Designed miniproteins, single chains, continued (3). Designs and how they scored, part 78

Each design is a single chain, and the fold is of that chain. pLDDT is the mean over its residues in the fold that is shown.

## One batch from the design tools (miniprotein)

Design m10701
Fold by ESMFold2-Fast:
Structure m10701 (fold): chain A 103 residues (1-103)
Amino acid sequence: MLEEAEKLIEEAEKLFEEAIKKLIEEGKVAEAIALKLRLIGDLYEVEREPPLSLEEAERLLKEAKELLEKAKKALAEGKYREAAELAREALALARRALRGLRG
């Protein structure tokens, strides 16, 4: 479970950065910056939230996987903003789950 959460975080981070790169290439620099700032805010909130139970952490990990699959589809379809938003949400949930799994 821990290794699975870490792998999901790595995949979500990579997908988010790829989507951001594509937004910048399209000239949507302001949107790319806004999404990066939202990710920073999400990750800050994750660290401040109380620890989750193992059952809650497993549920969030499942939700993060579903969001990451949607993000992959959006990226493949050229929907870079949607891909970045979905990857951001997946990353936040996976980080939250990892924190719960670690105690």
Scores: mean pLDDT 84

Design m10702
Fold by ESMFold2-Fast:
Structure m10702 (fold): chain A 84 residues (1-84)
Amino acid sequence: SNLEKALDFIKENPEKAIKIAENYARFQEMLQDPAATARARALAETTKKVAKMLQEGKSKEDVIKFYKEGEARADALAAQVAAA
């Protein structure tokens, strides 16, 4: 799956993956979209935690579950901000 390939990239290139996620969040902030910015920042934090989990030898199954939960939290936060 595309997600599994992304996790392999994070495992092999954790610093690059984190920088990409953080740069994307900064880009969204520059576009002055509060909902997109909140979502991107939440996903960047999830990416940092995912990188740490992979470095600690957590299973891909556990990491996928964590990422999906993080994505759901980011989506919920973005929806809350957009509705305000």
Scores: mean pLDDT 86

Design m10703
Fold by ESMFold2-Fast:
Formats: structure tokens, C-alpha cells, sequence
Structure m10703 (fold): chain A 81 residues (1-81)
């Protein structure tokens, strides 16, 4: 699902950034600020992803129900003729 892909992508992004921050050129204070920023961005990204996927899932479920209803209506008309 898209939600799973978004979470996996976010996790991989966090891993890559953690690996980059193990580099000795960055100061401890800079690494700490980057970690805090990355964590907040990751949480927000996952939250927005979840909300987006859930809303889209509900829309898809409604759409499928509408299509099924329309098909049944057409079949009923064909059977009555």
C-alpha cells in the first residue's frame, strides 16, 4: 500500500541521514539539532501520509460501492427487458 511505501521510504531516509551524521566533521550540537529536526519532519511526514492514505481509502471504498450499485442497476434493467 502507499502508506507502507511512505513509512518504508521515511525509515530508509532516516537511516541514510543517521549514517551521514556519524561522519566526524559535524559538531555534536549540529548533529543534535539535525536529529531533532529530522525526527520532527519524519513524524509529520508519517502523520500526513497516514491521513492521506486513510482518506483516499475511504474515497476508493465509496467509489467501488457506487460502481457496484450502478452495475447492479444496469443488470436489473437488462433482466427486466
Amino acid sequence: SREERLRELARRLAEVRTEARTSPEASEEERERELEREEKLMEEYLRQGRESVERRREELDEGVREVKEAVEKVVDRLLKK
Scores: mean pLDDT 67

Design m10704
Fold by ESMFold2-Fast:
Structure m10704 (fold): chain A 73 residues (1-73)
Amino acid sequence: MQLTDEQARELARRARERMRQPLSIEEVRALADELQAAIDASKDAPIDLQIELGTLETLALMKLWVLEREAAN
C-alpha cells in the first residue's frame, strides 16, 4: 500500500496534467480522493514530494468547490 517515490511523483505529474484539462465534478472528486490516498501512502516520501501532493489535493478541492458552486447556479 505504500507508494515508492517514483510512483508518487508519477501520480503527481498525472494529477497536474489532468487538472489542466476541463473536468467534471465527479472527475475532480475522484482525483481529490486519489490524491488523499497517495498522501496517506507517502508519509515516508521526501518533504518536497509530500508538499507537492498536498498542494495538488488543495487545488483539486478548491476546483471542486468552484465547480459545485457554478453547478448550483
Scores: mean pLDDT 80

Design m10705
Fold by ESMFold2-Fast:
Structure m10705 (fold): chain A 80 residues (1-80)
Amino acid sequence: MVPQEILDKVLDSVSDSSGSITDEEIEHAIEKLLNSKDGKVKAYEVLGGSVTGSSIPRISKAIQDVLGDKYQIINYGRPK
């Protein structure tokens, strides 16, 4: 469960500049980060797998600013 206050702060930081990444995808990424053992998730697993835009660093920074530096979206960029 993602606290609405956290989601609202992240969305306010990224605004319309999130590009093709939706508010629901951002919420899903936060939920996965909070449930991860390391505080890290791969961008392609939580943001639809096709996201290659510059929006990922901005969203990652907004999440870190709200949740803390241990929570990171890793731009995996390549399949195995």
Scores: mean pLDDT 66

Design m10706
Fold by ESMFold2-Fast:
Structure m10706 (fold): chain A 100 residues (1-100)
Amino acid sequence: SNEDQVISGLEQVKKALEKAKRRAEEEGEEEVAELLEQAIRLVEKAIELVKEKNYQEAIELLEEVKRLVERAKELSKNEDLQEELDEIILWIEKIIELLK
């Protein structure tokens, strides 16, 4: 179902954010890691909202996730991490479109 695809996509986004957070921690980018931790928690909440069919609230949380990831990218000095975060932003945008 479209809902199953969205949930699967959000779980993939969460895993990518967890990987990016580990990289930020390894590189001593503590503020970046904190922003990514916040993004992970909001993705977990968005998954719950999608399961409850609260799509509008899920979209609003995913827009907030996107803002946190964009800020993390701007603060990062690591090019590989910036590239990973760009990919995550594109995934979030795709998922938001599927929820409309």
Scores: mean pLDDT 90

Design m10707
Fold by ESMFold2-Fast:
Structure m10707 (fold): chain A 96 residues (1-96)
Amino acid sequence: EEADQLYDEALRLFREGKYNEAVKLFEKALDIYEKKYGKDHPKTIEVKLALALVYQKMGQGKKAKELYDEAISIAEKNGKFDELLEVRKRLEERLK
């Protein structure tokens, strides 16, 4: 799937320290996932969390907080807050 390929490429770019390039690919993956699966889908939430972590790493704390707060809001509405925390932990390991 195109979005999955963009997501995997963005993770590789992040590990290489190419944060601006990673952001562009994560944003493209996010747009595709939102259009195909909707905002509440686990894949869409995972990409929002990844993008938030990249912005945090770049020192863009306001952008990171906006994305993270949106992901929390969706997870709380759907009773999946614990699942969100688990996904965040796995992403932090992948982005090291």
Scores: mean pLDDT 82

Design m10708
Fold by ESMFold2-Fast:
Structure m10708 (fold): chain A 77 residues (1-77)
Amino acid sequence: MEEVYRRHEERLRELQAKAEAGDREAAAGLAELLREIAEETEDPEAAELLRQQAEVAELMARGASGLEALREVQERA
């Protein structure tokens, strides 16, 4: 997980910063990248966490606030 995450770290940081600023296109890109990292992750618990983070980012891309997105994902987990 950590090594795969590090390979994408700069791109993740850029997309996270833009998504938090309200850029919905960046939030969509963040969700896609997080799913890609999850597919490359051998640890099933780490992969599940990354997929949950991708769901949060996807909800933000659809107009949810970060707090609303986090609550929705937690209710589904």
Scores: mean pLDDT 75

Design m10709
Fold by ESMFold2-Fast:
Structure m10709 (fold): chain A 100 residues (1-100)
Amino acid sequence: SKKEELLKKIKSLIPEPIFESAEYVIEELKELDPSNLFVQGLIEFYKGIVLAKEGKFEEALEHFKKSKALLETVEPSEDKELFIEIAEKLIKLIEEYLEE
């Protein structure tokens, strides 16, 4: 189905450990520093993955957009740029799916 194809494409854009362990990573990130904008951006990114895994693509899209917006406000880093790039690809992919 188109929904199963979308989930496979989402999974292909995300490193396997991140995709499979997203729920666990959210809990670990919440314990680090919830006031840090980079940590908040990552939490939103992983929430998007969890929602996509549940087939809630409209909600996943909102979280990926929020993640990108938060990450764009933090200091430059390789990790920041990587997560922004992945989020942009995921946003485009889900928006194209929802327009069909």
Scores: mean pLDDT 82

Design m10710
Fold by ESMFold2-Fast:
Parts: structure tokens; sequence; C-alpha cells
Structure m10710 (fold): chain A 81 residues (1-81)
């Protein structure tokens, strides 16, 4: 599955994923602290999704990761005004 490969590659390259996302969030108006927290939440969700691949489909793992990121990022997005 392509999604399984992408999740595994994202975990292996989590530092690159973190830095890229942080840069994009700062460019979008987030403070450095907010960008770091958001990027950290996304990386943690990716790691959990990769772990879920042992029990659920890649589509279900990705859906769970997206839902988790949405829940954790909601207060941070609201703090950005």
Amino acid sequence: SELEKELQEAVENKEEVFERLKEQLIASGASEEEAERMAEAVVEAIEEAAKLLETVSAEEAVAAAVERVGRELRPLVEALR
C-alpha cells in the first residue's frame, strides 16, 4: 500500500517533516512556539498512525491521525486568532 510506505517514510524522516511543517506554519502567520507545537502534534499523530498499521488498514490509520491532529491543533489555531 502506498499509504503504508508514506507513513513509514514520514516516521523515518520525522525531523524533515517537522521542519517543513514548522516553516509552512510560520509562513502562514503562526508564531515559532505555536508552529513547533503544531508540528510536534502532527509528527506524534504520524507515529501513532504507523503503529495502528499493525491492526487497521492504512486508510483507517490516516483517518485517525487526521482526526487526532484536528483535535490537538484546534486550540492552537484558535490561539492564532
Scores: mean pLDDT 74

Design m10711
Fold by ESMFold2-Fast:
Structure m10711 (fold): chain A 76 residues (1-76)
Amino acid sequence: MREVAREYAEKARQAALAGDADSMKEYTRQAVLAAGAPEDLAEQFANASRLYAKQGRADLAYRVAEAGVEWGERLA
């Protein structure tokens, strides 16, 4: 479970670096879900990561993905 979450988080990071906000959103959502967060929380983190990615702030977009995974792991 945690390994799958980290794999999706890495894909989210690569999408952010590539400027792909839509892939960043989807991979962030999948990472947070795989970590154990409920769907509503995963969607909130995914939307936040997409907003930062659209602003060219790949560092913040990825930090949101990491925070979502950390919260999911604590809730699981």
Scores: mean pLDDT 81

Design m10712
Fold by ESMFold2-Fast:
Structure m10712 (fold): chain A 87 residues (1-87)
Amino acid sequence: APVSEEEVKALAEKLEKELGHPVVGEAALLFYEIIKNNDEELKKLVLAKLAELAPELEERLAAGVPEKEIAIEASEAVLKLYEEYKK
């Protein structure tokens, strides 16, 4: 089924409300743009960054850091990567 940009924005707003930080919604919109535009290079970079971070984030989650804080940190890392890529 076709997903509209407005539908993705609504989902991003819901994620921001549930997790309490706008960066999560911004990351969700970025993922939508990557998929929509089939930006394979950016997609690979994002997946590689998340894979790099995963063990450290898992250790912190196991240490009692709230899931929403982990989601925020992962989202911030992805957005920072995107800013560097857009240079």
Scores: mean pLDDT 74

Design m10713
Fold by ESMFold2-Fast:
Structure m10713 (fold): chain A 90 residues (1-90)
Amino acid sequence: SEETARLGREQLEGAIKEFIEAMKKSVEEGLKAIRRFTALAGALAESGHGDVALEAMEKAYELAKQINPEVGKAAREGLEEVRRDVEKVK
C-alpha cells in the first residue's frame, strides 16, 4: 500500500541518519548500521516496494563508498541482496 511505502521510506531515512552517526564513531558501528539498513530495505522489497528499497540502498552505497572501502563493500553486497529480493517478487 501507499502507506506501507511511506512508512518504509521514513524508516530508511532514519536508518541513513543512524548510519552517518555510527560512522562518526567507528567502522564497526557503520557495518552494523548498514546491515540493519539492508534488512529494512529487504523487508520493504518483499512487501512489493522494491523501487523505494533500491533507491534507499543506492543512496547508502554512494555514501558508504566515499567513507570507507569495507563499509562500501558491505553496502554494495546489501544492494545486490535487495536487487535479488526485488527480482523475486516481480
Scores: mean pLDDT 77

Design m10714
Fold by ESMFold2-Fast:
Structure m10714 (fold): chain A 61 residues (1-61)
Amino acid sequence: SAEMEARVAEAVARFKLSPSEAALLRVVADEQLDLARFRQMTADSSLDEAQKEEIYAILFG
C-alpha cells in the first residue's frame, strides 16, 4: 500500500491530477483494473490516450 501510494503521488505530481482523479487511480490500483477499464473510468477526463498509458505504467510498471 505504501508503494502504491507513492506511485499514485508520482502520477498526481507529474500530470497535475485533481483529488478526484487521484482517488480514481487508487481504486484502479487497489482492484488491479486493466488499461481498457481504466480508459472507460477516465472517459470524461481531459487526459489524452498517451497520458493514460503513462499513468497506468506508473501504477503497474
Scores: mean pLDDT 83

Design m10715
Fold by ESMFold2-Fast:
Structure m10715 (fold): chain A 85 residues (1-85)
Amino acid sequence: SPRVYTILLARIIAAGSEILVAERAFERGQYDVAQELLESARRTIEDIKEMVEKHRSSLTPEEYKHIEEEIDKNEKQLKELEEKL
């Protein structure tokens, strides 16, 4: 449904924001803070994936593909920052 798709997009944006805050902490030399924020972002991404599977029948194939692509982008950003810590 359009409502489910919009909510999932909003949560993906929130996860991206968590990663951005972690990147800023890393840039400031706050490595322990960055690590804690990355662990939080990882949990947020896992929750989003669970929501996608739970609501899969409420998404069109096109909406599902778009959500999966956005999740993949967030996971790549997360892994890149994890490798620097």
Scores: mean pLDDT 86

Design m10716
Fold by ESMFold2-Fast:
Structure m10716 (fold): chain A 109 residues (1-109)
Amino acid sequence: SKQAELERRLDELEREFRKLLNEFYQTYVNAINAIENKDIDSLKKYLEKAKEILKRFEQLRAEVDRLIAESTDPELRARAEEMKATIDKVIAELKEFIKWLEEQIKRLE
Protein backbone atom coordinates (compact mmCIF):
# COMPACT_ATOMS: atom_id res chain seq x y z
CA SER A 1 0.00 0.00 0.00
CA LYS A 2 1.02 3.67 -0.33
CA GLN A 3 0.89 3.93 3.48
CA ALA A 4 3.40 1.06 3.88
CA GLU A 5 5.70 2.70 1.27
CA LEU A 6 5.58 6.07 3.09
CA GLU A 7 6.28 4.39 6.46
CA ARG A 8 9.31 2.60 4.92
CA ARG A 9 10.52 5.91 3.44
CA LEU A 10 10.21 7.68 6.81
CA ASP A 11 12.18 4.86 8.50
CA GLU A 12 14.91 5.26 5.84
CA LEU A 13 15.01 9.06 6.35
CA GLU A 14 15.31 8.50 10.13
CA ARG A 15 18.31 6.19 9.51
CA GLU A 16 19.89 8.78 7.18
CA PHE A 17 19.34 11.46 9.85
CA ARG A 18 21.19 9.36 12.46
CA LYS A 19 24.11 8.76 10.05
CA LEU A 20 24.40 12.49 9.25
CA LEU A 21 24.20 13.40 12.95
CA ASN A 22 27.11 11.02 13.63
CA GLU A 23 29.13 12.61 10.78
CA PHE A 24 28.41 16.08 12.27
CA TYR A 25 29.61 14.86 15.70
CA GLN A 26 32.83 13.38 14.22
CA THR A 27 33.49 16.62 12.29
CA TYR A 28 32.89 18.64 15.47
CA VAL A 29 35.41 16.57 17.49
CA ASN A 30 38.00 16.72 14.67
CA ALA A 31 37.59 20.52 14.35
CA ILE A 32 38.06 21.04 18.13
CA ASN A 33 41.28 18.97 17.98
CA ALA A 34 42.51 21.00 14.97
CA ILE A 35 41.87 24.28 16.88
CA GLU A 36 43.78 23.00 19.94
CA ASN A 37 46.68 21.98 17.64
CA LYS A 38 46.47 25.30 15.68
CA ASP A 39 46.21 23.24 12.46
CA ILE A 40 44.63 25.80 10.11
CA ASP A 41 44.81 23.54 7.02
CA SER A 42 42.87 20.72 8.76
CA LEU A 43 40.43 23.25 10.23
CA LYS A 44 39.67 24.58 6.71
CA LYS A 45 39.00 20.97 5.55
CA TYR A 46 36.58 20.43 8.49
CA LEU A 47 34.84 23.73 7.67
CA GLU A 48 34.23 22.45 4.09
CA LYS A 49 33.03 19.09 5.51
CA ALA A 50 30.63 20.94 7.87
CA LYS A 51 29.23 22.90 4.87
CA GLU A 52 28.77 19.60 2.95
CA ILE A 53 26.92 18.06 5.94
CA LEU A 54 24.69 21.18 6.15
CA LYS A 55 23.74 20.78 2.46
CA ARG A 56 22.90 17.09 3.11
CA PHE A 57 20.67 17.99 6.11
CA GLU A 58 18.88 20.61 3.96
CA GLN A 59 18.29 17.91 1.30
CA LEU A 60 16.99 15.54 4.00
CA ARG A 61 14.60 18.27 5.25
CA ALA A 62 13.25 18.69 1.70
CA GLU A 63 12.63 14.92 1.46
CA VAL A 64 10.75 14.97 4.80
CA ASP A 65 8.64 17.93 3.51
CA ARG A 66 7.73 15.90 0.38
CA LEU A 67 6.74 12.89 2.53
CA ILE A 68 4.51 15.13 4.72
CA ALA A 69 2.84 16.53 1.57
CA GLU A 70 2.08 12.98 0.30
CA SER A 71 0.81 11.60 3.64
CA THR A 72 -2.86 11.60 4.69
CA ASP A 73 -2.18 9.51 7.83
CA PRO A 74 -2.18 11.77 10.97
CA GLU A 75 0.25 9.52 12.91
CA LEU A 76 2.79 9.33 10.07
CA ARG A 77 2.48 13.09 9.52
CA ALA A 78 3.09 13.71 13.25
CA ARG A 79 6.25 11.55 13.15
CA ALA A 80 7.51 13.36 10.02
CA GLU A 81 6.74 16.82 11.50
CA GLU A 82 8.66 15.88 14.69
CA MET A 83 11.60 14.71 12.56
CA LYS A 84 11.44 17.96 10.55
CA ALA A 85 11.54 20.01 13.79
CA THR A 86 14.59 18.02 14.97
CA ILE A 87 16.33 18.50 11.59
CA ASP A 88 15.63 22.27 11.79
CA LYS A 89 17.29 22.42 15.24
CA VAL A 90 20.35 20.51 13.96
CA ILE A 91 20.57 22.80 10.88
CA ALA A 92 20.54 25.84 13.22
CA GLU A 93 23.30 24.31 15.41
CA LEU A 94 25.36 23.42 12.32
CA LYS A 95 25.06 26.98 10.93
CA GLU A 96 26.29 28.37 14.29
CA PHE A 97 29.14 25.82 14.26
CA ILE A 98 30.17 26.85 10.71
CA LYS A 99 30.15 30.57 11.69
CA TRP A 100 32.23 29.75 14.80
CA LEU A 101 34.75 27.75 12.69
CA GLU A 102 35.11 30.67 10.23
CA GLU A 103 35.85 33.01 13.17
CA GLN A 104 38.43 30.53 14.59
CA ILE A 105 40.20 30.33 11.20
CA LYS A 106 40.27 34.16 10.93
CA ARG A 107 41.63 34.41 14.51
CA LEU A 108 44.43 31.87 13.84
CA GLU A 109 45.51 33.45 10.50
Scores: mean pLDDT 90

Design m10717
Fold by ESMFold2-Fast:
Structure m10717 (fold): chain A 79 residues (1-79)
Amino acid sequence: MEEEARKLLLELIRAIDAGDYEEVRRLAEELVEVLSKHPEDEITRSLLRMARGIAKAAGDEEAAKILDEAVKRIEEIEK
């Protein structure tokens, strides 16, 4: 799981840097799916929140909105 989550995070950061919002959405959905199967995976949750922070710090409003939606879905899974 850790190696897979790391690869997804690196791909997500590259997609944000490239402005590929379709890929950002796809990778965010993949991370949410991983967490729906493993809700105890705090590392994957932390990585997604970190990616959202990176997008916000870069001033990428569209990527930040996509990732914010994914984080909200993860918070619903915890219930």
Scores: mean pLDDT 76

Design m10718
Fold by ESMFold2-Fast:
Structure m10718 (fold): chain A 93 residues (1-93)
Amino acid sequence: TEAVIEAHAAAFAEQLRRAADLLRAQGKDSLVLSENSRLEETARLDAEAGTLTLTLTDKVTGESASVSVPLSELEERAADVARALAEAERRLS
């Protein structure tokens, strides 16, 4: 339900904030957030634009889908980002 997505959005926003902070602290532009036998989720930081881009890649087909979110809006847009990633995963599946 929408309420369940919103409840989990805060934890997801914290995960994204930590990923962005780690990338910034280490001077890196990307890291792998999660990986399984089929899908790889990668986070990329554009420090100049202040945006974080999440990319889901199907390791079998090579197809990918991306969702970007401004760092200033992580908490406000976490639910929208989660929904977009779920849609992307469905399309890649």
Scores: mean pLDDT 78

Design m10719
Fold by ESMFold2-Fast:
Structure m10719 (fold): chain A 73 residues (1-73)
Amino acid sequence: MADGLLALLRRELDELGVPAAERERLLAAFSEVLAGTTDLAEMFRVMGEALAAVKAGDVEGALRILEAAARRA
């Protein structure tokens, strides 16, 4: 399940033109949220907010959202 979701995220980030180094940082952060979060609704909310930040061009904002969520997990 998580592997398939990470593959879809990798493709979406590539389609958005995120540089390879930033893409790997984002995928690592998404992976930590997926591994640690027990509340699926909260997980999807956090992932949606992070992806919205990436689409707005705020990669560092997306990383801060994911890192905060991973620390709570």
Scores: mean pLDDT 76

Design m10720
Fold by ESMFold2-Fast:
Structure m10720 (fold): chain A 68 residues (1-68)
Amino acid sequence: SEIYEKIQRLNRAISEEAERLIKQGVDKDKVTEARIKAIEEVSKLILEGKTVTEQDARDLLRAELEKL
């Protein structure tokens, strides 16, 4: 499914950015919580038919992290 492939690609971008932040010394528990929320939001946006880029997905992760 095209939708499934898009969600998988965006989730991969979020997970890679999360691992990068943890490696740079950002709190692992906060990054993990932000990652879960960003993945949920990306999935919701794609299912609503919205366009989400890999950079948008990384920005969503950072936005969720800033709220913690």
Scores: mean pLDDT 87

Design m10721
Fold by ESMFold2-Fast:
Structure m10721 (fold): chain A 64 residues (1-64)
Amino acid sequence: MDSFRQKGDIYKKDGDVNFKRGDFGGASDSYRLASIYYNKSGDTVTGKKLNDTSKRLEELHRRS
């Protein structure tokens, strides 16, 4: 079992919770951490998607 993938899943879920609560800054940070761990696990496709999502949410937070 890949511990990096598990950490990625945990941070992704945390990001989803923060996003649903309207905490775009918290969601951005959680998705960035998830991206790092998915990349470390070799899942670069999911890592890139989460990094792109994190950047979009960071921009929304900055404008809020």
Scores: mean pLDDT 85

Design m10722
Fold by ESMFold2-Fast:
Structure m10722 (fold): chain A 113 residues (1-113)
Amino acid sequence: SLEELIKEAIELGKEIVELAKKAIKAALKKDLEKLEELIKELEKIVEKLKELAEKTDNPLIKKLVELAEEIVEELKELLEALKNNAPLTKIIGLILRLIGLIIELEKLIKELE
């Protein structure tokens, strides 16, 4: 049913929020192996969320996909910055941007509930 697909999208969105928060913690600890693992897990969840966006044609779920994809790209940039010993100011800037994206994602999840 459409209601079950929307509920699944909400649960996937919540999982993305929790994994993104774990990825930031891994980055702060410079645990690059864990950060890379979490990014791969996030990519799989985003692909499932994309399928739900296509099936539901719901504009809020489409916007969840856009924010989730942006979170994945910012985390990949953070991983590369950490691998290349980028300046602390760049690392902090990427983390602050990620926090902003997570807040927007949490707001959209509440609108879908």
Scores: mean pLDDT 89

Design m10723
Fold by ESMFold2-Fast:
Structure m10723 (fold): chain A 79 residues (1-79)
Amino acid sequence: ADELLERAEKLVEEVLKIMKDESLTPEEKREKIEKILEEMERIAEEARALGVPREVLLELEMNLGVIQVALAVEKLLVK
């Protein structure tokens, strides 16, 4: 449970690093964030399959939501 939350937090940190990376184009940022989002969704599904407490699932869904918002912001910069 705690290990899954730590992994989720690291994915959020990576998204923030990608958003701040001046060497990446908006398109490259979008692609990288989309892949991290898919990985986060897999972590949430794994946690559900393991029967983790509802509170842990909520934290994972909140982290997923943060990444979804970040992707939406980057999509506004790329048509």
Scores: mean pLDDT 80

Design m10724
Fold by ESMFold2-Fast:
Structure m10724 (fold): chain A 65 residues (1-65)
Amino acid sequence: MEERREKAEKALKELKEKGVIKDGRYEGETMYAEIEYKSVEEDAGRKILLIGVGVEVGVSVKVFL
């Protein structure tokens, strides 16, 4: 669980540095991020999935608002 949180924090940091998200938070197994623009379509979206699930059932991003 702590392992997943570290991954989420790292992913959020990278996304914020790339300007993909405006804000973000981790809750349960889901990471919520406020998307700034479409750069999430590539690698950024994949990183979001890796935050704590550790599964490759596809890539998606949960946008809180």
Scores: mean pLDDT 49

Design m10725
Fold by ESMFold2-Fast:
Structure m10725 (fold): chain A 78 residues (1-78)
Amino acid sequence: SELEKKVEPLLKALFDEDPEVRIEAARQIGELAKKIKNKETLKKAYDALVEAGRKETDPEVERAILRALIEILNNLSK
């Protein structure tokens, strides 16, 4: 429950005006994805990262988003 609550503000931060905020949000989502067991929360995070990635123009933010997506997919495959 606490891990799911930490995800919500990070999903919003993926769309922040500051690229550093977007990078940090993606990194934290990736780390949380390793610990979250709720598939609904993982799917919500996946969908938000895909949307953020489609709008992203910064290569470092794109790399952070890709790493987070890989972590979610690895967890969902278990």
Scores: mean pLDDT 84

Design m10726
Fold by ESMFold2-Fast:
Structure m10726 (fold): chain A 75 residues (1-75)
Amino acid sequence: SAIHEEIDRLIEEGAKRVQEAVEKGDLKEAAEIVKETMRRLLELARADPSLSEEEKALLERYLEELEAYFEKLAA
């Protein structure tokens, strides 16, 4: 679906942007990019309450990956 494709694109773009910020040593910018990406994903989820269970699982997995990434950055 178009929403699924947009979610995948946001995940890929967000991850790339966060990596670029981290490589520059700008952890504040990295945190802001994460917040912006999460906000966009939540907006998409709220706009379509009929999201499939697979789409919900993908979103949950993305949040888990973001949390793990943030924990590694804090270490």
Scores: mean pLDDT 72

Design m10727
Fold by ESMFold2-Fast:
Structure m10727 (fold): chain A 98 residues (1-98)
Amino acid sequence: KALYKKILKESKDPVKKFVAASNLAIIAANEGNTAEAQKYLDEAKKLGAGVLLQTTIVGNPKLLNRLSALFDVAQGNLEAAQGKNDEALKLYTEAISL
């Protein structure tokens, strides 16, 4: 938890910030803090535009798929924490298929 908060605040790498924000959303959702999970998920979504422009992702579909799967898990955990189990299942199914 503390390491991801440090990365999100101090890193200049949008991929590292995206991973940190997505993992913080997962942690917050698992703790039942849906408001904090939503804030981190919104942060990850804003960072997603910069992530798509990274040369390390261009030509690396496996990395792009891993980042997309991580975001789907983060959103799924938030939906599950809010009692939206059918929506969570759809997101988890998408993550597994990537």
Scores: mean pLDDT 76

Design m10728
Fold by ESMFold2-Fast:
Structure m10728 (fold): chain A 81 residues (1-81)
Amino acid sequence: SLEEAKKRILEVIEEYKPKLSEKSQEVAEEFKERLLKAKSFEEIENLLKEMYLRLLDAGTPEELVVELFTKIGEILKETEK
């Protein structure tokens, strides 16, 4: 369900926040608020693509961003069925 996807994605973002710099944490918080307001899986996917680029721009290590989004991608595969 959409609600389950949002909940699980937000939980993973919270898990990763302590590993992020202050600037990267600000990006994560912005996208948590936007993800909560998303009304479709398409909107979630578009927000996640924007978040990926914004985290890299904020100086988040690429390995950490890839790890985070791999976990998010698995959640989407499980919840979009």
Scores: mean pLDDT 85

Design m10729
Fold by ESMFold2-Fast:
Structure m10729 (fold): chain A 100 residues (1-100)
Amino acid sequence: SKAQQDVLGAVDLIASLLDAEQAALLNRGKAVYEANEFSSPENQSLILLLRMVLGEVMRELGQNSVPDLRDYLAAHRDDPAVRARVRAAVDRAFQLFENL
């Protein structure tokens, strides 16, 4: 679906800005989302992390939808200030996830 493609595109743009460990976890969540494999607790946790990352980055960048987030990230991917804000938002999402 277009909604699925918008989520996958936003995740790819975010993952491109992260360290290898964070990018690997986010890409595992992406694979679960793309495959619709929500049956295991591990996969449910990966989807929760994916949702928390998208939510924190949207909040940080003032974006109200995943398509708007995707477009904003694509337009500003080389902006060091936007890159720093995305990394800070992802770090907050990971910290919140680890403290659940």
Scores: mean pLDDT 86

Design m10730
Fold by ESMFold2-Fast:
Structure m10730 (fold): chain A 81 residues (1-81)
Amino acid sequence: MIPEIFNKEKLKEIGIDDELLQRLDLAVLFAKAMGETSLTITLGGKTVTVSDIDAYLRGEDSATISVDGKEPVKISDLLKP
């Protein structure tokens, strides 16, 4: 399950708290169901971009997350050990 693989401290450093992460996971699943390959969405007043939905769902390095136009962060840098 996606929320369980992330390091919550690292997510907070890029501006994603637990509530925003839950909303983002639902948005990613919805976008995948709609046939989207990437996602840009505004959640809780923050604009979040996921570069690759399939890689995000698998927890793979080929996906990046950016918040409010800041530098994208690789999924691997946000994962728990």
Scores: mean pLDDT 75

Design m10731
Fold by ESMFold2-Fast:
Structure m10731 (fold): chain A 67 residues (1-67)
Amino acid sequence: AQKELNDNITYFQGLGLNQAEAEKAANFVVNEDKRAPSSYTAGIKDKAEAAANVKATLAQYGVIPAQ
């Protein structure tokens, strides 16, 4: 459980999310959404576009404010 959470935090930080955003994203994935983190970025090669897609998804679920 803790290793999965930490691995997800590292993944989202790798996309350019800050620590707080990455922690919220990782907790949401582990506890609520349960999709693989890679599913949020499937087919997206640009890191900024991948990060924007993740943030948009989190905003739709109310995890972070809409941008």
Scores: mean pLDDT 70

Design m10732
Fold by ESMFold2-Fast:
Structure m10732 (fold): chain A 93 residues (1-93)
Amino acid sequence: MKLQEQAAAAVSDETAARLAAEIEEAAREIAEKHPELKLAVEQLREAARAVRAKDFITAEIHLSMAIMQAYVLDDKEALELVARQARALLEAL
């Protein structure tokens, strides 16, 4: 399946930059409101970097790791924020 190559070709630089900025804003909000979620914040920042590079497989892996930390720590507000970013990325692909 060549889904990554197709997605990288289809997503504009403007769209990738916007998605990355939205993920970075979510990471900032979680860092301020949920300081225990340091790993999730790190994973979101790595996801934003991957999105800017149009590496959507790597971005999805980092978003999944952020979701797992929020789920394990039972932080429903952070979980919803990360899930929203993952959904936005999938809708853009």
Scores: mean pLDDT 79

Design m10733
Fold by ESMFold2-Fast:
Parts: C-alpha cells; sequence; structure tokens
Structure m10733 (fold): chain A 90 residues (1-90)
C-alpha cells in the first residue's frame, strides 16, 4: 500500500541519518560499514513484510552503500534518491 511504501521510506531516511551521524562523529570505516549492513538487513526485512520488490530494493541500497564507503557523497545522495523514487513508484 501507499502507507507501507511511506513507512519503508521513513525507515531508510532514519537509518541513513544514523549513518550520517557516525560519519560526522568520525566513526571508523568498519563501524560505518557495519551500520550500513544492519540498515540493509532491516530495510530488506520490512520490504519483504510489505510484499515489495526485495531484490530490486536491496540492489539499489547496495549502490548507496558502495558510494558511501567510497566517500562519494554526491553519488550516495543520487542513489539514495533513486531508491526512494523506486519505492514510491513501485
Amino acid sequence: SKEDKEELVKLIEEKMGEVVDLIENGASEEEIKKKLEEARDEIVKKAKEYGLDVEKIEELFEKVIEAVLNKNYEEATKKFLELIDYILEE
């Protein structure tokens, strides 16, 4: 439903906010990676519960993870927006 999609988007925004906080506080690359992997697992679980395209959502979120770990924050923002748009259009 539209409400399920909005709840998933909210979860993704909350988890990415936590990642941004870790980066701003000078957390290690290992801590940032662990937080992103935990976020992926929670997002995938919720997407599955909502009956959404889990494989595509996971693929798009992995692109966000790759950009963040490469410290390419412009690309990370772009991939994040592509993920949000995909979920809302699904």
Scores: mean pLDDT 86

Design m10734
Fold by ESMFold2-Fast:
Structure m10734 (fold): chain A 69 residues (1-69)
Amino acid sequence: KVDEYAEKLGEAVREAYENPEKREEYQKKAREYEEKIREEMRERLEEIMPEVDEAVELIKESVDRLAEE
């Protein structure tokens, strides 16, 4: 889940800032969560393509209705 990974990424960045001695460790964790977010977004994009098509159709209908009035 992107939001969960984003929160963990934020925590890792914050811990790197607060604990300079462990910065390398937290930077590594941050990179791992960044990669997971990227992979999840890719999978999510594939999942939502049908919903995107539906949203585009609804937008077209709304624009057409506004043009008619």
Scores: mean pLDDT 67

